# Designed miniproteins, single chains, continued (5), part 24

Each design is a single chain, and the fold is of that chain. pLDDT is the mean over its residues in the fold that is shown.

## One batch from the design tools (miniprotein)

Design m16803
Fold by ESMFold2-Fast:
Structure m16803 (fold): chain A 75 residues (1-75)
Amino acid sequence: DEELKKLQKELRDLVIRSTAELLRLIGEIFDAELAGDEEAAKEYRSRMEEVKSKFKKEVEELEKKIEEVKKEAAE
């Protein structure tokens, strides 16, 4: 119960943090494209893919732990 709540909070915090970072990168890409700076836009797109990949892995690990705790705690 407490462990499940802790893991759910960690997942929520991860989603909020990663979403905020992705939104910032989207803004940077938009600004770079408007300025005609294709090189900067490419760099920010690369950073965005790195954030997405890391997020996917961390979410998968947390979801597996949550699922295990839920199954073990279920009556």
Scores: mean pLDDT 83

Design m16804
Fold by ESMFold2-Fast:
Structure m16804 (fold): chain A 89 residues (1-89)
Amino acid sequence: GVTAAHLASREAADAFIRAVAARYGRSEAVEARMRELTDAVLDALDAGRITLDQALTFVEMAVVAVRTAASDEEALARLDEIEAALRRA
């Protein structure tokens, strides 16, 4: 699962995302999109727009999307849906 340590810095988050993409055999495009989404989550957290628990939930949703998607195209589409939800939070 996603923990506070994975989101403690941009560097920690980047390392975590790289490990997730590698573990599930996803493309560099999926890794880059996960990084963009995680940066947006951390920006929202830093701005006080969401709580740490909400940030952990959004990143966990991204990990589940990457793990369970049938294709990279499906993973990218699900990551776009998660970012749309983040923008409404």
Scores: mean pLDDT 88

Design m16805
Fold by ESMFold2-Fast:
Structure m16805 (fold): chain A 88 residues (1-88)
Amino acid sequence: MKPSVELGKELYEKYFEGNVGKNGEGKGTYPSLTPKALKERGLTKEKLIEYLKDPEKFEPGTTLPSFKNLLSDEELESIVEYILTLPD
């Protein structure tokens, strides 16, 4: 399956929206995933894909779970492409 913003939206709504909000604001202990917040943390598209596979490797003490065993590389890239369309 080719990565796409549409697939990314569906996966974001399933796995992220309840915890980080519909616009990636971050809620409770979950970090913000807005394009602005990601840029401030130095997470470019490729680094963000790797971050979602193993968040603790990039940010020790993060509350984000590892998605490495839950989602394929194509699904993770789709989520990242969708996240990068969110408002700052």
Scores: mean pLDDT 74

Design m16806
Fold by ESMFold2-Fast:
Structure m16806 (fold): chain A 96 residues (1-96)
Amino acid sequence: SALAEQEAAALEAIELAIELLEQGKPFEEAVEEAVRLVEERFGPEYGEGLRAALRAVAEYTELARRGLPRSAPVPEKEPKELAEILREALEEALAA
């Protein structure tokens, strides 16, 4: 299904973003590179959705860790902290 394809693309984008962040790339560059690589494999129509999804995962996972509602302002994070947040989110998604 289209939803299953979107989920597969999103999981691959998260995995790639984690890899790039662990290499020391800034979050913006890691997201853009991960999205580009996934667009090459799955198609250009996923780009904007994946960029939004990666940001949402990073932001809402951080708010959840702090016990804050989704409406709370999200603090900026360094690449290493974002890599840890995304890795935890990926592990949780794969465990479901």
Scores: mean pLDDT 70

Design m16807
Fold by ESMFold2-Fast:
Structure m16807 (fold): chain A 74 residues (1-74)
Amino acid sequence: MELKDLELEEWLELIRKHPDDLELLRELADAAYEKGLPKEDQQRLLEAVEEALAPQRERALAALPEVTERAPRK
């Protein structure tokens, strides 16, 4: 299956199905750039990626005051 041959709707479905797959999200971004999507479609794809990542980033940020419980650092 080749990402650049898929439709935007199929890419959005993949993002929704695999929101934790950063590798997939990056691959989709590269495919969108290579495919030359219209700016409107690029914005929709970017927003979907941002939305998929937002909960994870918010969780990481929220964990900062409780790093001893959730974020082991060295």
Scores: mean pLDDT 65

Design m16808
Fold by ESMFold2-Fast:
Order: structure tokens, then sequence, then C-alpha cells
Structure m16808 (fold): chain A 94 residues (1-94)
């Protein structure tokens, strides 16, 4: 597969974070449900879309920085980001 750029990976992680935040607010997804969903999605980036572990870490960190800057008082976003960062580290450890 073609190598994904850091900008593309960051944009995809940012889109995931925004979607998971919306699902938490609309559907009331638990932290465990968010974690499992994020883990499956992030694993697909590594296994099927050629994202390296280093690129995944960089993209998650960049997406976090962008969303924390845009939504500094959003406690739901902060919790979703924390869950996704944990999911990314577990996927990388696999």
Amino acid sequence: MPKMSQAEATARIRALLLRLRQLREKEGLSDEELFRGAKNWLRTLIEKEGVSPALLRAAVAAARAELEAQYPDDAVMRRVVDVVERAAEEVIAE
C-alpha cells in the first residue's frame, strides 16, 4: 500500500476523535466501548494502510494538540483523546 503522510494520518486521527466524541454524546458510549472501537480502527491503519508505529504516535500527538487548542474547555474531548492515546499505545505494543 502507498505510505500515508503524517498530515493525512493526523487528519484521519482528528476525524476519528471528533466522531468518537459525537458518539459518546449521542449514544453514551462507555470508556471501554470507545477504547475497543478506537483500538480496532487504529489496528486497521497499521495492518491495512501501512501506518508505522512511529507515524501513529506522531499523528495522535498532533491531533491531540490541534483539538486541545481548538476545544480547551471540552472535557468530553479530553476524555476521548485520553482513551484513543491509550488504545494507540496498546495497538503499537501488539
Scores: mean pLDDT 83

Design m16809
Fold by ESMFold2-Fast:
Structure m16809 (fold): chain A 79 residues (1-79)
Amino acid sequence: PKVINLSKLKEESEKIPLEKKKKFLEASDRKSKKLMEALGISESELQAIFDKDRENPEESILPALGLEAGDPIAKEILG
């Protein structure tokens, strides 16, 4: 395939974020469960924390999660 199709690239670009989100949720499900069990938070709260971190990357995610760097869960997420 030597011909570049802009329509295909745009469709693939839109598809990739959805597949990445789906795959990310599946792959990260056990980490999310550990956070929910340890902190008593929901999946929607975890997503809100990631959204806030993305908007304010200079702000540490650890306080939003209620975790310290020494916490085993924090080490598993950050490591």
Scores: mean pLDDT 56

Design m16810
Fold by ESMFold2-Fast:
Structure m16810 (fold): chain A 80 residues (1-80)
Amino acid sequence: LIERAAEAVREVALAEGFSEEEAREAAELVREAGRDPANRPQVEAALLQAEVELEARRRGLSEEEKLALVAEARAAFLAA
């Protein structure tokens, strides 16, 4: 989970035009947060948000369509 969230956040930062160093720092912040089990919901939310952002960029989705994907993913997560 933590490593997947960190890598997804790194990919989003690079896609947004941040440097590799800045993307590495963003990923490391996710790893550091993930060391505390109390932050698990935040790490899971960061992974979900980053994966939706990457998918939206790949598919050329609007902001409204991104919000719909996030809502759908949250509903699926809560149903599991």
Scores: mean pLDDT 72

Design m16811
Fold by ESMFold2-Fast:
Structure m16811 (fold): chain A 67 residues (1-67)
Amino acid sequence: SELEEELRKLVYKEKALSEEEKERIVKDSVAFAEAFSRAMGELPLEKLRELALTVAEIDIQYLLSLK
């Protein structure tokens, strides 16, 4: 998935996160964005991408705040 690869590039830049944390963020961000898109009657691809990236950024900041 192009979206998954884009998320990996964003998340894998964060050296303070473990590989397990990074993979979890990527998977959770895609899953959330897809579920939200279905609930909202199919978001445009650009909005789905923006949502997935936003969720990933929130998860990164949250996990970094715990360290």
Scores: mean pLDDT 83

Design m16812
Fold by ESMFold2-Fast:
Structure m16812 (fold): chain A 90 residues (1-90)
Amino acid sequence: MKLSEEEFKKELEEAKKILEDKSKPLAEKTQAIGRILELINKEGWREEIGKALLEVAPKLSEAEKILVRAFIVPLLPEEDKKKLLELLDK
């Protein structure tokens, strides 16, 4: 099922806020990563999700970086994939 652009942006922004919030428990952050993965797989907004993850990457914990690298990065466009890997590995 396709979301509207407005609904997609709202879902992505809520997930970003959870990932950036250091006070959130690991379970909630893992759910946010899962939601982003669902958005990529169902909606195909790969470029927009890539850009959002580039902004959030420096704020992720090491565990969250591993999850993003393993599950989300392979699904992104090549340009965003390269940039995100550089931020996650360094």
Scores: mean pLDDT 75

Design m16813
Fold by ESMFold2-Fast:
Structure m16813 (fold): chain A 68 residues (1-68)
Amino acid sequence: SLEDYLEELRKAMEEYAKGLPEEFQKELKERVEEIEREALENKWSKEEVDNRFLGAYVEISDAYNASK
């Protein structure tokens, strides 16, 4: 189901977040929660969900790497 897929992606993002400073962990968590809400409200396809999670991952990773 969409809910099961969102939970799988959430767990992957939480594992990634463990390697980040606290400020980026909080931002990523907020982005994940927003994506989950919008996906359920708008009945997004798994492809749209993948694109949104990938976008969040890239944005947070780029911001963190630029902060170094």
Scores: mean pLDDT 83

Design m16814
Fold by ESMFold2-Fast:
Formats: sequence, structure tokens, C-alpha cells
Structure m16814 (fold): chain A 67 residues (1-67)
Amino acid sequence: MASKFATGAVNLLDNGDIESALRALQVSAKVGNEKASQYAQQGVDYLKQGDIEKAKQYAQLSAQAAS
């Protein structure tokens, strides 16, 4: 489940939907396993800083860790 939200966030970032990607990563951070949640939270932090490229990298790491 958490991996679906993190994967969704990557797709939303690819489409430029930053607000929806932020929400998806916040959900992933709450419902993921320990490692997936840590990566998702880092993705949220990078999005809040405007670093879309790093946010996308951490969203991908979160999706992989949740699998």
C-alpha cells in the first residue's frame, strides 16, 4: 500500500502536480514500513524546500523500500 502512494507521487511529480505529490508522500510516510516512511518523509522535506529532483529520488526509494 505505501509503495503505491510513493509510486503515485513519482508519477505526479513527472506530470508537474506538486500539491498532489506532496499529499501522496505524506500518506506514504504515515503508512509505510520504517525505511519507506523515512524516505517518504525526506521526499516531503525536499518538496517543501522546492527541490523537486531530490523529492522524486526519495519517492522512488520509498516505493522500492515498501516492496
Scores: mean pLDDT 78

Design m16815
Fold by ESMFold2-Fast:
Structure m16815 (fold): chain A 98 residues (1-98)
Amino acid sequence: EVVERFARLLGVSPALLREIVRAARERDVERLRRLARHPHPAVRTLAAVALFLLGDPRAVPIIAEADPETIRLSIEFLRAAGVEVSEEDEVIIERIAA
C-alpha cells in the first residue's frame, strides 16, 4: 500500500522501491551505491538519501543535483516504509539539495 502510493508519486516500480527499502534496512551500502547510479532520477535520489543516512559521503553530490521535491518525497517514503530519518538528517539533506 505505502509502496504502491509512492511508486505512483515517484514514477518508480513497486519492486524497485522494495529493493531500495530492503537495502537501506540491511545497511547494504554496495547495493545502494549501484542504485545511486540507476538511469531513473528518482531511484538515484532515493538511494542517495538512504546512503547519506548510512553515513556514505558519496551521497552528497547526488543529493546536491537532485530535485528538492523528489528529496522530500524520498524522505517521506523512507519514513513511511519504516526507515529511521532524524529531523537533523532531514534538515541537512534538504539543505544540500537546495
Scores: mean pLDDT 87

Design m16816
Fold by ESMFold2-Fast:
Structure m16816 (fold): chain A 80 residues (1-80)
Amino acid sequence: MKEEILALLDEILKMLIEEFGLSREEAEELRRALTASIEATPEENWEEILEILKSLKEAIKNKKISGKEAYEALLALSKE
């Protein structure tokens, strides 16, 4: 589960870098914050996080949200 969540996060961050111009520094900071948040989250809630990230990836892929909105959503997810 954790490996699937991190792999999906890496795919989303790659899309934000390549399609929306997110800086490498911003992507690395966001990845660290989200990894720490996931590690602090009870394992029973990891499936919900995975579904949120899947929904976010599809929204980005289908151009339903902007890169800024996607970045803000990930920032919100990284906070308690």
Scores: mean pLDDT 78

Design m16817
Fold by ESMFold2-Fast:
Structure m16817 (fold): chain A 72 residues (1-72)
Amino acid sequence: SAMDEEMVRRFEEAAAGLEEYLRTHELSPEERERAAAVVRGNTAQLLSVVKDPELRARIERTAARTLAALEA
């Protein structure tokens, strides 16, 4: 649905913004853990609502990439 596509686009935009921020700013381990918890929570919420396989794959790929950036 258009709503699901918009939700996924906003999630992708937020993730890209965080990844870009991490390239130029250092976060403490506690800040990174807090950010990771938010990413995991938002990912779980989206996957509970979004059923389209292509959109689900985009959510999971985006989350994996963002979490990897937070672990670096």
Scores: mean pLDDT 89

Design m16818
Fold by ESMFold2-Fast:
Structure m16818 (fold): chain A 87 residues (1-87)
Amino acid sequence: SELEKKIRELYSEYVNNETAEIYYEIAKLLYELAKKTKDKEEKARLLTQSIIYAEIALELGYEEAKKILEEAKEELKKLGLEDIVTR
């Protein structure tokens, strides 16, 4: 029915939006943790994870993830590390 189709579409949109926001929050927390980390290897790992989660959030349409993505990439670049693998 048309109503059932509409309910499934709204639920799918809700799940995707909630998932995108969760990935964004994870990316943000990883980035904040990376900024407080003094060990270069651990900092690089946290920044790489932040980039991965931010890219997923952005791919799912969470526009605000772009800022964290760019900031995390810039911090990783400052460490001399640009060898991130993104699918």
Scores: mean pLDDT 80

Design m16819
Fold by ESMFold2-Fast:
Structure m16819 (fold): chain A 71 residues (1-71)
Amino acid sequence: DEEIEKLVEKTLPLFETIFEIDTKGKTLSEEELERVKEESIRDAVNFYGGMLRLDEETQRKIEELLRKRVE
């Protein structure tokens, strides 16, 4: 859905900022990197979706697409 794709594009910079803050200058294992990535995706979607008062279904779709985008 074109509308949801635009929301993913807007959420991506938030994810990138959170992920960089939590990983920059740290020596992390693959498991730790995966955990931080998952947490950063969730935090970005919750923050942005909460601010825009998006429904739970829309937030879930953004999370799924963002996860695919950052693989």
Scores: mean pLDDT 81

Design m16820
Fold by ESMFold2-Fast:
Structure m16820 (fold): chain A 61 residues (1-61)
Amino acid sequence: AATVPAAAPGGNDTKDFEKLLESIRRVLREMRASDAALRDAARGLSSEFGLPEEEILEALR
């Protein structure tokens, strides 16, 4: 049976997320962001994407 796509996300776009993390990491490095700023960014991204904060924090380091 065919199910019409809902307004929900089309899937886990890990490639787009990886590019976003790389861009954020670059900006944070250029800004000489503090540990607190890295944690705040990881928390926000964790909430937005439903991924563990620790994994995002590690990717931003």
Scores: mean pLDDT 72

Design m16821
Fold by ESMFold2-Fast:
Structure m16821 (fold): chain A 100 residues (1-100)
Amino acid sequence: SPLEEAEKLLNESLELQKQVLEALKTDKEKAKELLQKLRDLMDRTVEILDASDDDSSGPLLLQALMLHQTADQALTLIDDGYSSDTVIQTLLGGLRLARL
């Protein structure tokens, strides 16, 4: 079902989130690649949920949109030359809000 596929993609995003946080400590270019993958994964999740007529899709759609925005914000901070700590704190804040 669209809901099950979206939940699968959101679970896959958890592994990408962990990889991004680890990469931000050692390799900003690797972190950027992983953030772009996270954004693309969330775009795919949004497409699946937006095409669904299931009333249960709303909270998952919001979560996917918030994760996409968080990844975009983190990418912008890296490109603007912010410290890895600032990027990590921003990412953690956005990831926390996306789970509420």
Scores: mean pLDDT 85

Design m16822
Fold by ESMFold2-Fast:
Structure m16822 (fold): chain A 69 residues (1-69)
Amino acid sequence: DLDAHVEELFRRGAPEDIREAAEAGDAEEVERLAGRVPGVGPEQAKELAQRMKDGADPSTIADEVRRLG
């Protein structure tokens, strides 16, 4: 249960942290944080960072992370 609890905390907190990184314009941090979310693979993390660079709203990036995790 500890591992499941840690994954749940990451899943709950990561979208907010990723939103903040995206609001700051830090695509590298978005990729790093998204890659740590259970259910988000490295390809999805890179795609999320690219979408942020392409002008996607920070809230949209956070919602994508929640959908994938």
Scores: mean pLDDT 73

Design m16823
Fold by ESMFold2-Fast:
Structure m16823 (fold): chain A 64 residues (1-64)
Amino acid sequence: SSMVEALRRRVAQLEARIRQLERELERVRASTDPNRNETILQLEIEIGMLQIELGVLKLTLRRL
């Protein structure tokens, strides 16, 4: 169904975005920026929110 296809596309987009943010997190952790701890926290929060959305979508797909 079009809904299942849309959900699968959203899953792929979320997985790609999470990988991008994880690479940015690694880069920030290696930096000497005085604000790196605040940036790390912001990235971890964003990654966490996207992982929750991804989990919900994967559960929804399993039930369809």
Scores: mean pLDDT 90

Design m16824
Fold by ESMFold2-Fast:
Order: sequence, then structure tokens, then C-alpha cells
Structure m16824 (fold): chain A 58 residues (1-58)
Amino acid sequence: MKDLALENNAGSDYGAENVEGGYKAFAPENMELNDDGKTAIPKEGYKLNKEKKKAVKL
């Protein structure tokens, strides 16, 4: 499966905010965070589009 690595930067479309206890990643449109919080995977019925940094419908 193709995953999208997330940026650990506040204010990104898929990034993280600096909070107590570390960073929380944000999933791009139509994607879910993996268990490690470092990558996102497309939701069921969607395919990763790396150019748009989100998943698009299959």
C-alpha cells in the first residue's frame, strides 16, 4: 500500500502542531493516520495522489 509521510510542522495541510506531550499529526483529505502517527493511508475506496498530498476517489 502507498503511504504519505506527514510533515512535523504546524500550519501544513498535513502537518503537526506542537502540543503538550509532543506533536499531533493531521491527516490529509480522505486519509487516515497510521498507528505510528507518522504516515497517512487512503481511506477505503480512495487512492493516494502525491501531487495533491491527499487521497482521491478510485
Scores: mean pLDDT 56

Design m16825
Fold by ESMFold2-Fast:
Formats: structure tokens, C-alpha cells, sequence
Structure m16825 (fold): chain A 88 residues (1-88)
């Protein structure tokens, strides 16, 4: 589906940002990259809700879990919180 393809694209972008974060030595740029990842997670969940995507769909949950696997722990927790709020 188009939604699953867009989530794959988000996953690839997150993976590239995570690779950049791992190579980045400037503390300020690291904070910017983490902030961008948080914004991307918020935008992704807001987009899924606006498209009336069922967040309980196993395929959607699997894609979100794959995206989460590439995130720093605090950003992953932020994503999990956003998903929980969106399901409420």
C-alpha cells in the first residue's frame, strides 16, 4: 500500500539520520539531529492519524517497530508515547 511505502521511506530516512548522529562529533549538531528525529516521529504519527490509518493494524505496527529500532532510546520512548496517545 502507499502508506506502507511511505513508512519504509521514513524508516530509511531515520536510518540515515541515525548514521549521521553516530558519526557526528559536534554536541550542538547532535542535539539538532535528535530534535529533527523527534519532529519527524510527531509528523509521521500525525500524518497516519490524518489519513485515518488504523494504528492497531499489525503491518503498521511492524513498520513503526522497525523505525523505532533505528532511534535513540529517548526518541523511541517519545514515539511510543505518541502512538499510545493516538490510539486513545
Amino acid sequence: SAVLKELDAVGELVKKMSEQLAAEKDPLMREVLEAMMRLLMWSTIKWLVSEKVDLNDPEIQAKLKEIASHLPEDVREHLESLVAKAKS
Scores: mean pLDDT 87

Design m16826
Fold by ESMFold2-Fast:
Structure m16826 (fold): chain A 69 residues (1-69)
Amino acid sequence: SLVQQLQQQEDQIIRDHGQRNAQLVAQYDSLVAQNASREQILQVVNEMFSLMADTQSRILDIKQQIKKI
């Protein structure tokens, strides 16, 4: 069904988010361990917030499409 296809797309978005977030967390941990500058650490944190915002927007779009069916 169309609903099932949209749910599969949502699942893929969640998996992609988890993978990218894990990479950013690893970068954050590495920078902290190396006593990197505040500016370098904030750059990674800002990327994490941008990833969260983008993922939430994509999920919301799919949920709105499902509601119209």
Scores: mean pLDDT 89

Design m16827
Fold by ESMFold2-Fast:
Structure m16827 (fold): chain A 55 residues (1-55)
Amino acid sequence: MSDEELEALAREILEIMREELAAGKDLSATMARLNELPPEDRERVLRIMEAMILA
């Protein structure tokens, strides 16, 4: 994936995560979405998500 596609995907997964946390759910849907990605794309998305949370 391009860097722009990975950033867009990271934002989508962060939205899912925030919705699950706000609803008092576990992160099952967030983890399922991440696990659908190839390992290399998953690692990159996780790094982008971490940067977005820490920014």
Scores: mean pLDDT 80

Design m16828
Fold by ESMFold2-Fast:
Structure m16828 (fold): chain A 81 residues (1-81)
Amino acid sequence: DEEKLSKFGLTVGQIILLAEDGSDPQLVLKRIEEQETVLHEKELAAQLREVNASNITDAEGMKEVVAKYLREERELRKQLE
């Protein structure tokens, strides 16, 4: 389901590539749902590193970014059914 995959932050191109891996489409969706949390964690960790490099001076601002990351990760996990 493209709508579901798009909600995890994947582009249409990435969704097409995943569907084109030659696997059963239902099995691919199942794996995506399980691995989305891991992929999302890695992507957000990279963004957090970039933000931290530019905003080292504000500890409270860093806590806000971390809180947003954790909220998004929890929401993603809830949607894995």
Scores: mean pLDDT 54

Design m16829
Fold by ESMFold2-Fast:
Structure m16829 (fold): chain A 90 residues (1-90)
Amino acid sequence: SSSEAAEALAEEARRGLREAARAFYEDIQKGVELGLELIERLAPYPEAAEVAAETVKAMATLALSGAATPERLERIAEEGARRLEEVLRR
């Protein structure tokens, strides 16, 4: 169903954002690469792609500031995933 497809896509996006968050803590370039890959996969859903892009930018900004912790990056990813789910279920 359309609802199941949206839920599956939201779960994949949540997983992608969490993987990017973990990567940003260890290797900023890898975090950016994973984030861009996710944004490209969401390109057919413009509002979701924008939420993902804003979330990736926030994680990158935090990582570049030197104040990043795994917990803070995961919190940003979790918030982004919640917003993505909301957009995809509309």
Scores: mean pLDDT 85

Design m16830
Fold by ESMFold2-Fast:
Structure m16830 (fold): chain A 100 residues (1-100)
Amino acid sequence: KKKIIELLRELKAKFEQIKEAIKAKDYATAMALLKEAEKILGETAELLEEHGSEEELEKFAKLAEIFLEAKEAAELKDPKALSLIDRGKELIEELIKLIE
């Protein structure tokens, strides 16, 4: 499970960078970072399918849902993207604690 925690910490760092880009109204950088975060989410999903518990998978599904909502909001330049990214960061921390 060490690799899953490493990926989740990397994902949280990307979410922080995405938040910074959105605050700066640099949506080009935000979209590039969202694509990078999507790849990390995909790798995390594969490892959780193989090694995760049902509870971990359910929490990850909520994280993935919030990520998709944040991505859509960022594409529309909707300020709600910031609150969605913050909720995503909270879910990442909850998932890390659950896996530890």
Scores: mean pLDDT 85

Design m16831
Fold by ESMFold2-Fast:
Structure m16831 (fold): chain A 84 residues (1-84)
Amino acid sequence: SLEEEIREVKELLKSKDPYTQLKALERFVELLERHPDAAIAFLKENREEIDKVLDELMKSKDPSLQKRAGELRERIDAALAAAE
């Protein structure tokens, strides 16, 4: 269910593993596409946590993590701008 998917994203986002955090954000972006209203509400409520995780991933020495996090940053920012 949508509620279960959102809970899973929130739980994975709390992980100390950067690849697990990246996977949480990739799943979240998929939710932004499929369920925009619910995903935008979650984004607004968890904005500081999501921004912190994205900033940390974008500073990664792993070029794959850095690139993928940058792409997720752009998609999340575009979705938030479109909702405001």
Scores: mean pLDDT 85

Design m16832
Fold by ESMFold2-Fast:
Order: structure tokens, then C-alpha cells, then sequence
Structure m16832 (fold): chain A 58 residues (1-58)
């Protein structure tokens, strides 16, 4: 979660959008998480990389 949240913020998403994206990913809703990150205006590539790193830390 934290890695995905940090990546979304770095990509330009505001805190609310980053938090929504991180929650969706943690709930196992990968497609919904990706959509939330995109809607947050974050760099999809950076946010996705953060999400994948978060999964490796579990």
C-alpha cells in the first residue's frame, strides 16, 4: 500500500486520489485501482510501478 500511495503522489495525484488508488489495490481490485490512479491524474507508469513493488513487500 505505502509504495503505491507514494508513487501516485509522485506522479502528481493529490492525496485523496492516491489514497483511493492504494485502497482499491489493497482490496484486490487491481483494475479498479488502476482506474483510480489514472483518474487521479498521476503518471500511470509510476503509480503502477509503486503498486507492483507494494505487492512484492507482502
Amino acid sequence: MEAALEAARAGGADERHAEVAARAIMQGKTSLGAAAIANGGASAEAARDGALRGEELV
Scores: mean pLDDT 54

Design m16833
Fold by ESMFold2-Fast:
Structure m16833 (fold): chain A 70 residues (1-70)
Amino acid sequence: MRGEVQKLIGETLKRLSAVRKANPSQQALIDKAVDYATAASRELARGGDVAKAKELAEKAAELAAQAAAA
């Protein structure tokens, strides 16, 4: 579980880097996705709620997909 959430955060941040180069007009969505990914990473680093970190990471991934599709 924890490792899967860490992987999702990493993949999402990598995708956001690519999307930022391809679709700079989607900066607002990209920034929101980065905020969610960062919040998920902080939750894991704090030794906090893995389920909460998963929710935050999934929201980041959804926003990244929206920015990529635009």
Scores: mean pLDDT 81

Design m16834
Fold by ESMFold2-Fast:
Structure m16834 (fold): chain A 68 residues (1-68)
Amino acid sequence: MERLRRRSEELAREQERRIAREGFTPEIADETLARMSELAEEAHRAGLAVRIVPVPGTLAVRLEARPR
C-alpha cells in the first residue's frame, strides 16, 4: 500500500515538473496514462480500492489506493 502511494506521488511530482517545463503535451498525457494504468493494475492485484485524484494547485494527478 505505502509503496504504491509513494510511486504515485513520485509520478505526480515528475508529471508536474514536466508540465511546468514543457507545457501539457500529448507525450506527457500518454506516459501518465500508461504509468497510472500500471499502478492501478498493481493495486487491484493487491486487493486495493483505487481512484485518481488531482494534486492540489497543479495540473498533475495521482493514484490513491486503500484497502477495502
Scores: mean pLDDT 70

Design m16835
Fold by ESMFold2-Fast:
Structure m16835 (fold): chain A 105 residues (1-105)
Amino acid sequence: SDAEKARLKEQVIEELDQAVDDTVARLRSTDDPEEQAAIRRELETHFLSVIARLVSRLSEEDVREVAEHFVDVYAERTGLSPEEAARLREGAHEAIDLVKKVIDT
């Protein structure tokens, strides 16, 4: 139902917001650039996995909205450059398009 899809969208946004909170705490616990890069890669990989799983469960518009929300919150809270944020948005959109193409074939 539309209500169940709206609830799923809200739950996923809350889960991703919590993942950003946890990542911010982890980034603050280390000054090692290699460890910081690994922490960011872990979150970004988790995010792309979540988005891919949503493609079969939510509309493309709702999945794109979840992806945009995540990138905006992550960038604001961890200081991603506009270029880094744009690259992550592009990666998310490519993942959505790829999964949709596979499902629709």
Scores: mean pLDDT 86

Design m16836
Fold by ESMFold2-Fast:
Structure m16836 (fold): chain A 65 residues (1-65)
Amino acid sequence: SITVRAVVDGRVYTFEVTTAEELRAVVEEALARGAEWLHIELNGRVMTLPGERALAAAEAFVRHY
């Protein structure tokens, strides 16, 4: 599974997703709501990204796992 944490207006939201499509949907929704930062964790590896680069990097992260 993949754990995604999004920061929107200083509040942290945590999502657990199992597919690349779910990951994309969660990241796109978070960015549409003004997410400042996203934390993506897969198999103990964590990537922290500013919202502006999150979607492309999240897809690249998932592709390598």
Scores: mean pLDDT 75

Design m16837
Fold by ESMFold2-Fast:
Structure m16837 (fold): chain A 89 residues (1-89)
Amino acid sequence: SEEDRARIEQILDKLVEKGYLTQEQKDILLKVLTKMNRNGLQRIALDINTLDEIPELSKLSGLQKLLVQEIAYIVVKDEDLDAFLASLD
């Protein structure tokens, strides 16, 4: 949804600001995650190895994969975005 897209984009922007992602990685993640329905995001939230099935995301570092799993969890559980963004400080 547009709401899920906006939440994903806010998290990705913060991760770029903090140096966890490059701008190119943000663009790829935004495209891939926003095309994924909530069932796909839930699979990532439950099992990080699901990212290895996605060729565009397979080259992410272990830390970057953990951050993507947290994004999926926040979106699927409708968790507080601001609390997660604050945790990156």
Scores: mean pLDDT 81

Design m16838
Fold by ESMFold2-Fast:
Structure m16838 (fold): chain A 72 residues (1-72)
Amino acid sequence: SNDQINQIVQLLKQGGKGSAVQAATLINQLSSEDLAVLAKELQQFKESSVLLGALSELSPDNRSYLLQQLFG
């Protein structure tokens, strides 16, 4: 949902202990449509340590998709 996407973006902006794992948990709960919307928002966070940490904690399918959208 849009609320989940907003929570993920807030975690990436705030940073802090556990933010990467929390963001990954929320990302893994997204629908395919919401994941595509999130991928566009994440373009501004390519150098975020929280995003890079979250990508490592994602399911293989979600990780592969987001890596391709952000860095492919």
Scores: mean pLDDT 83

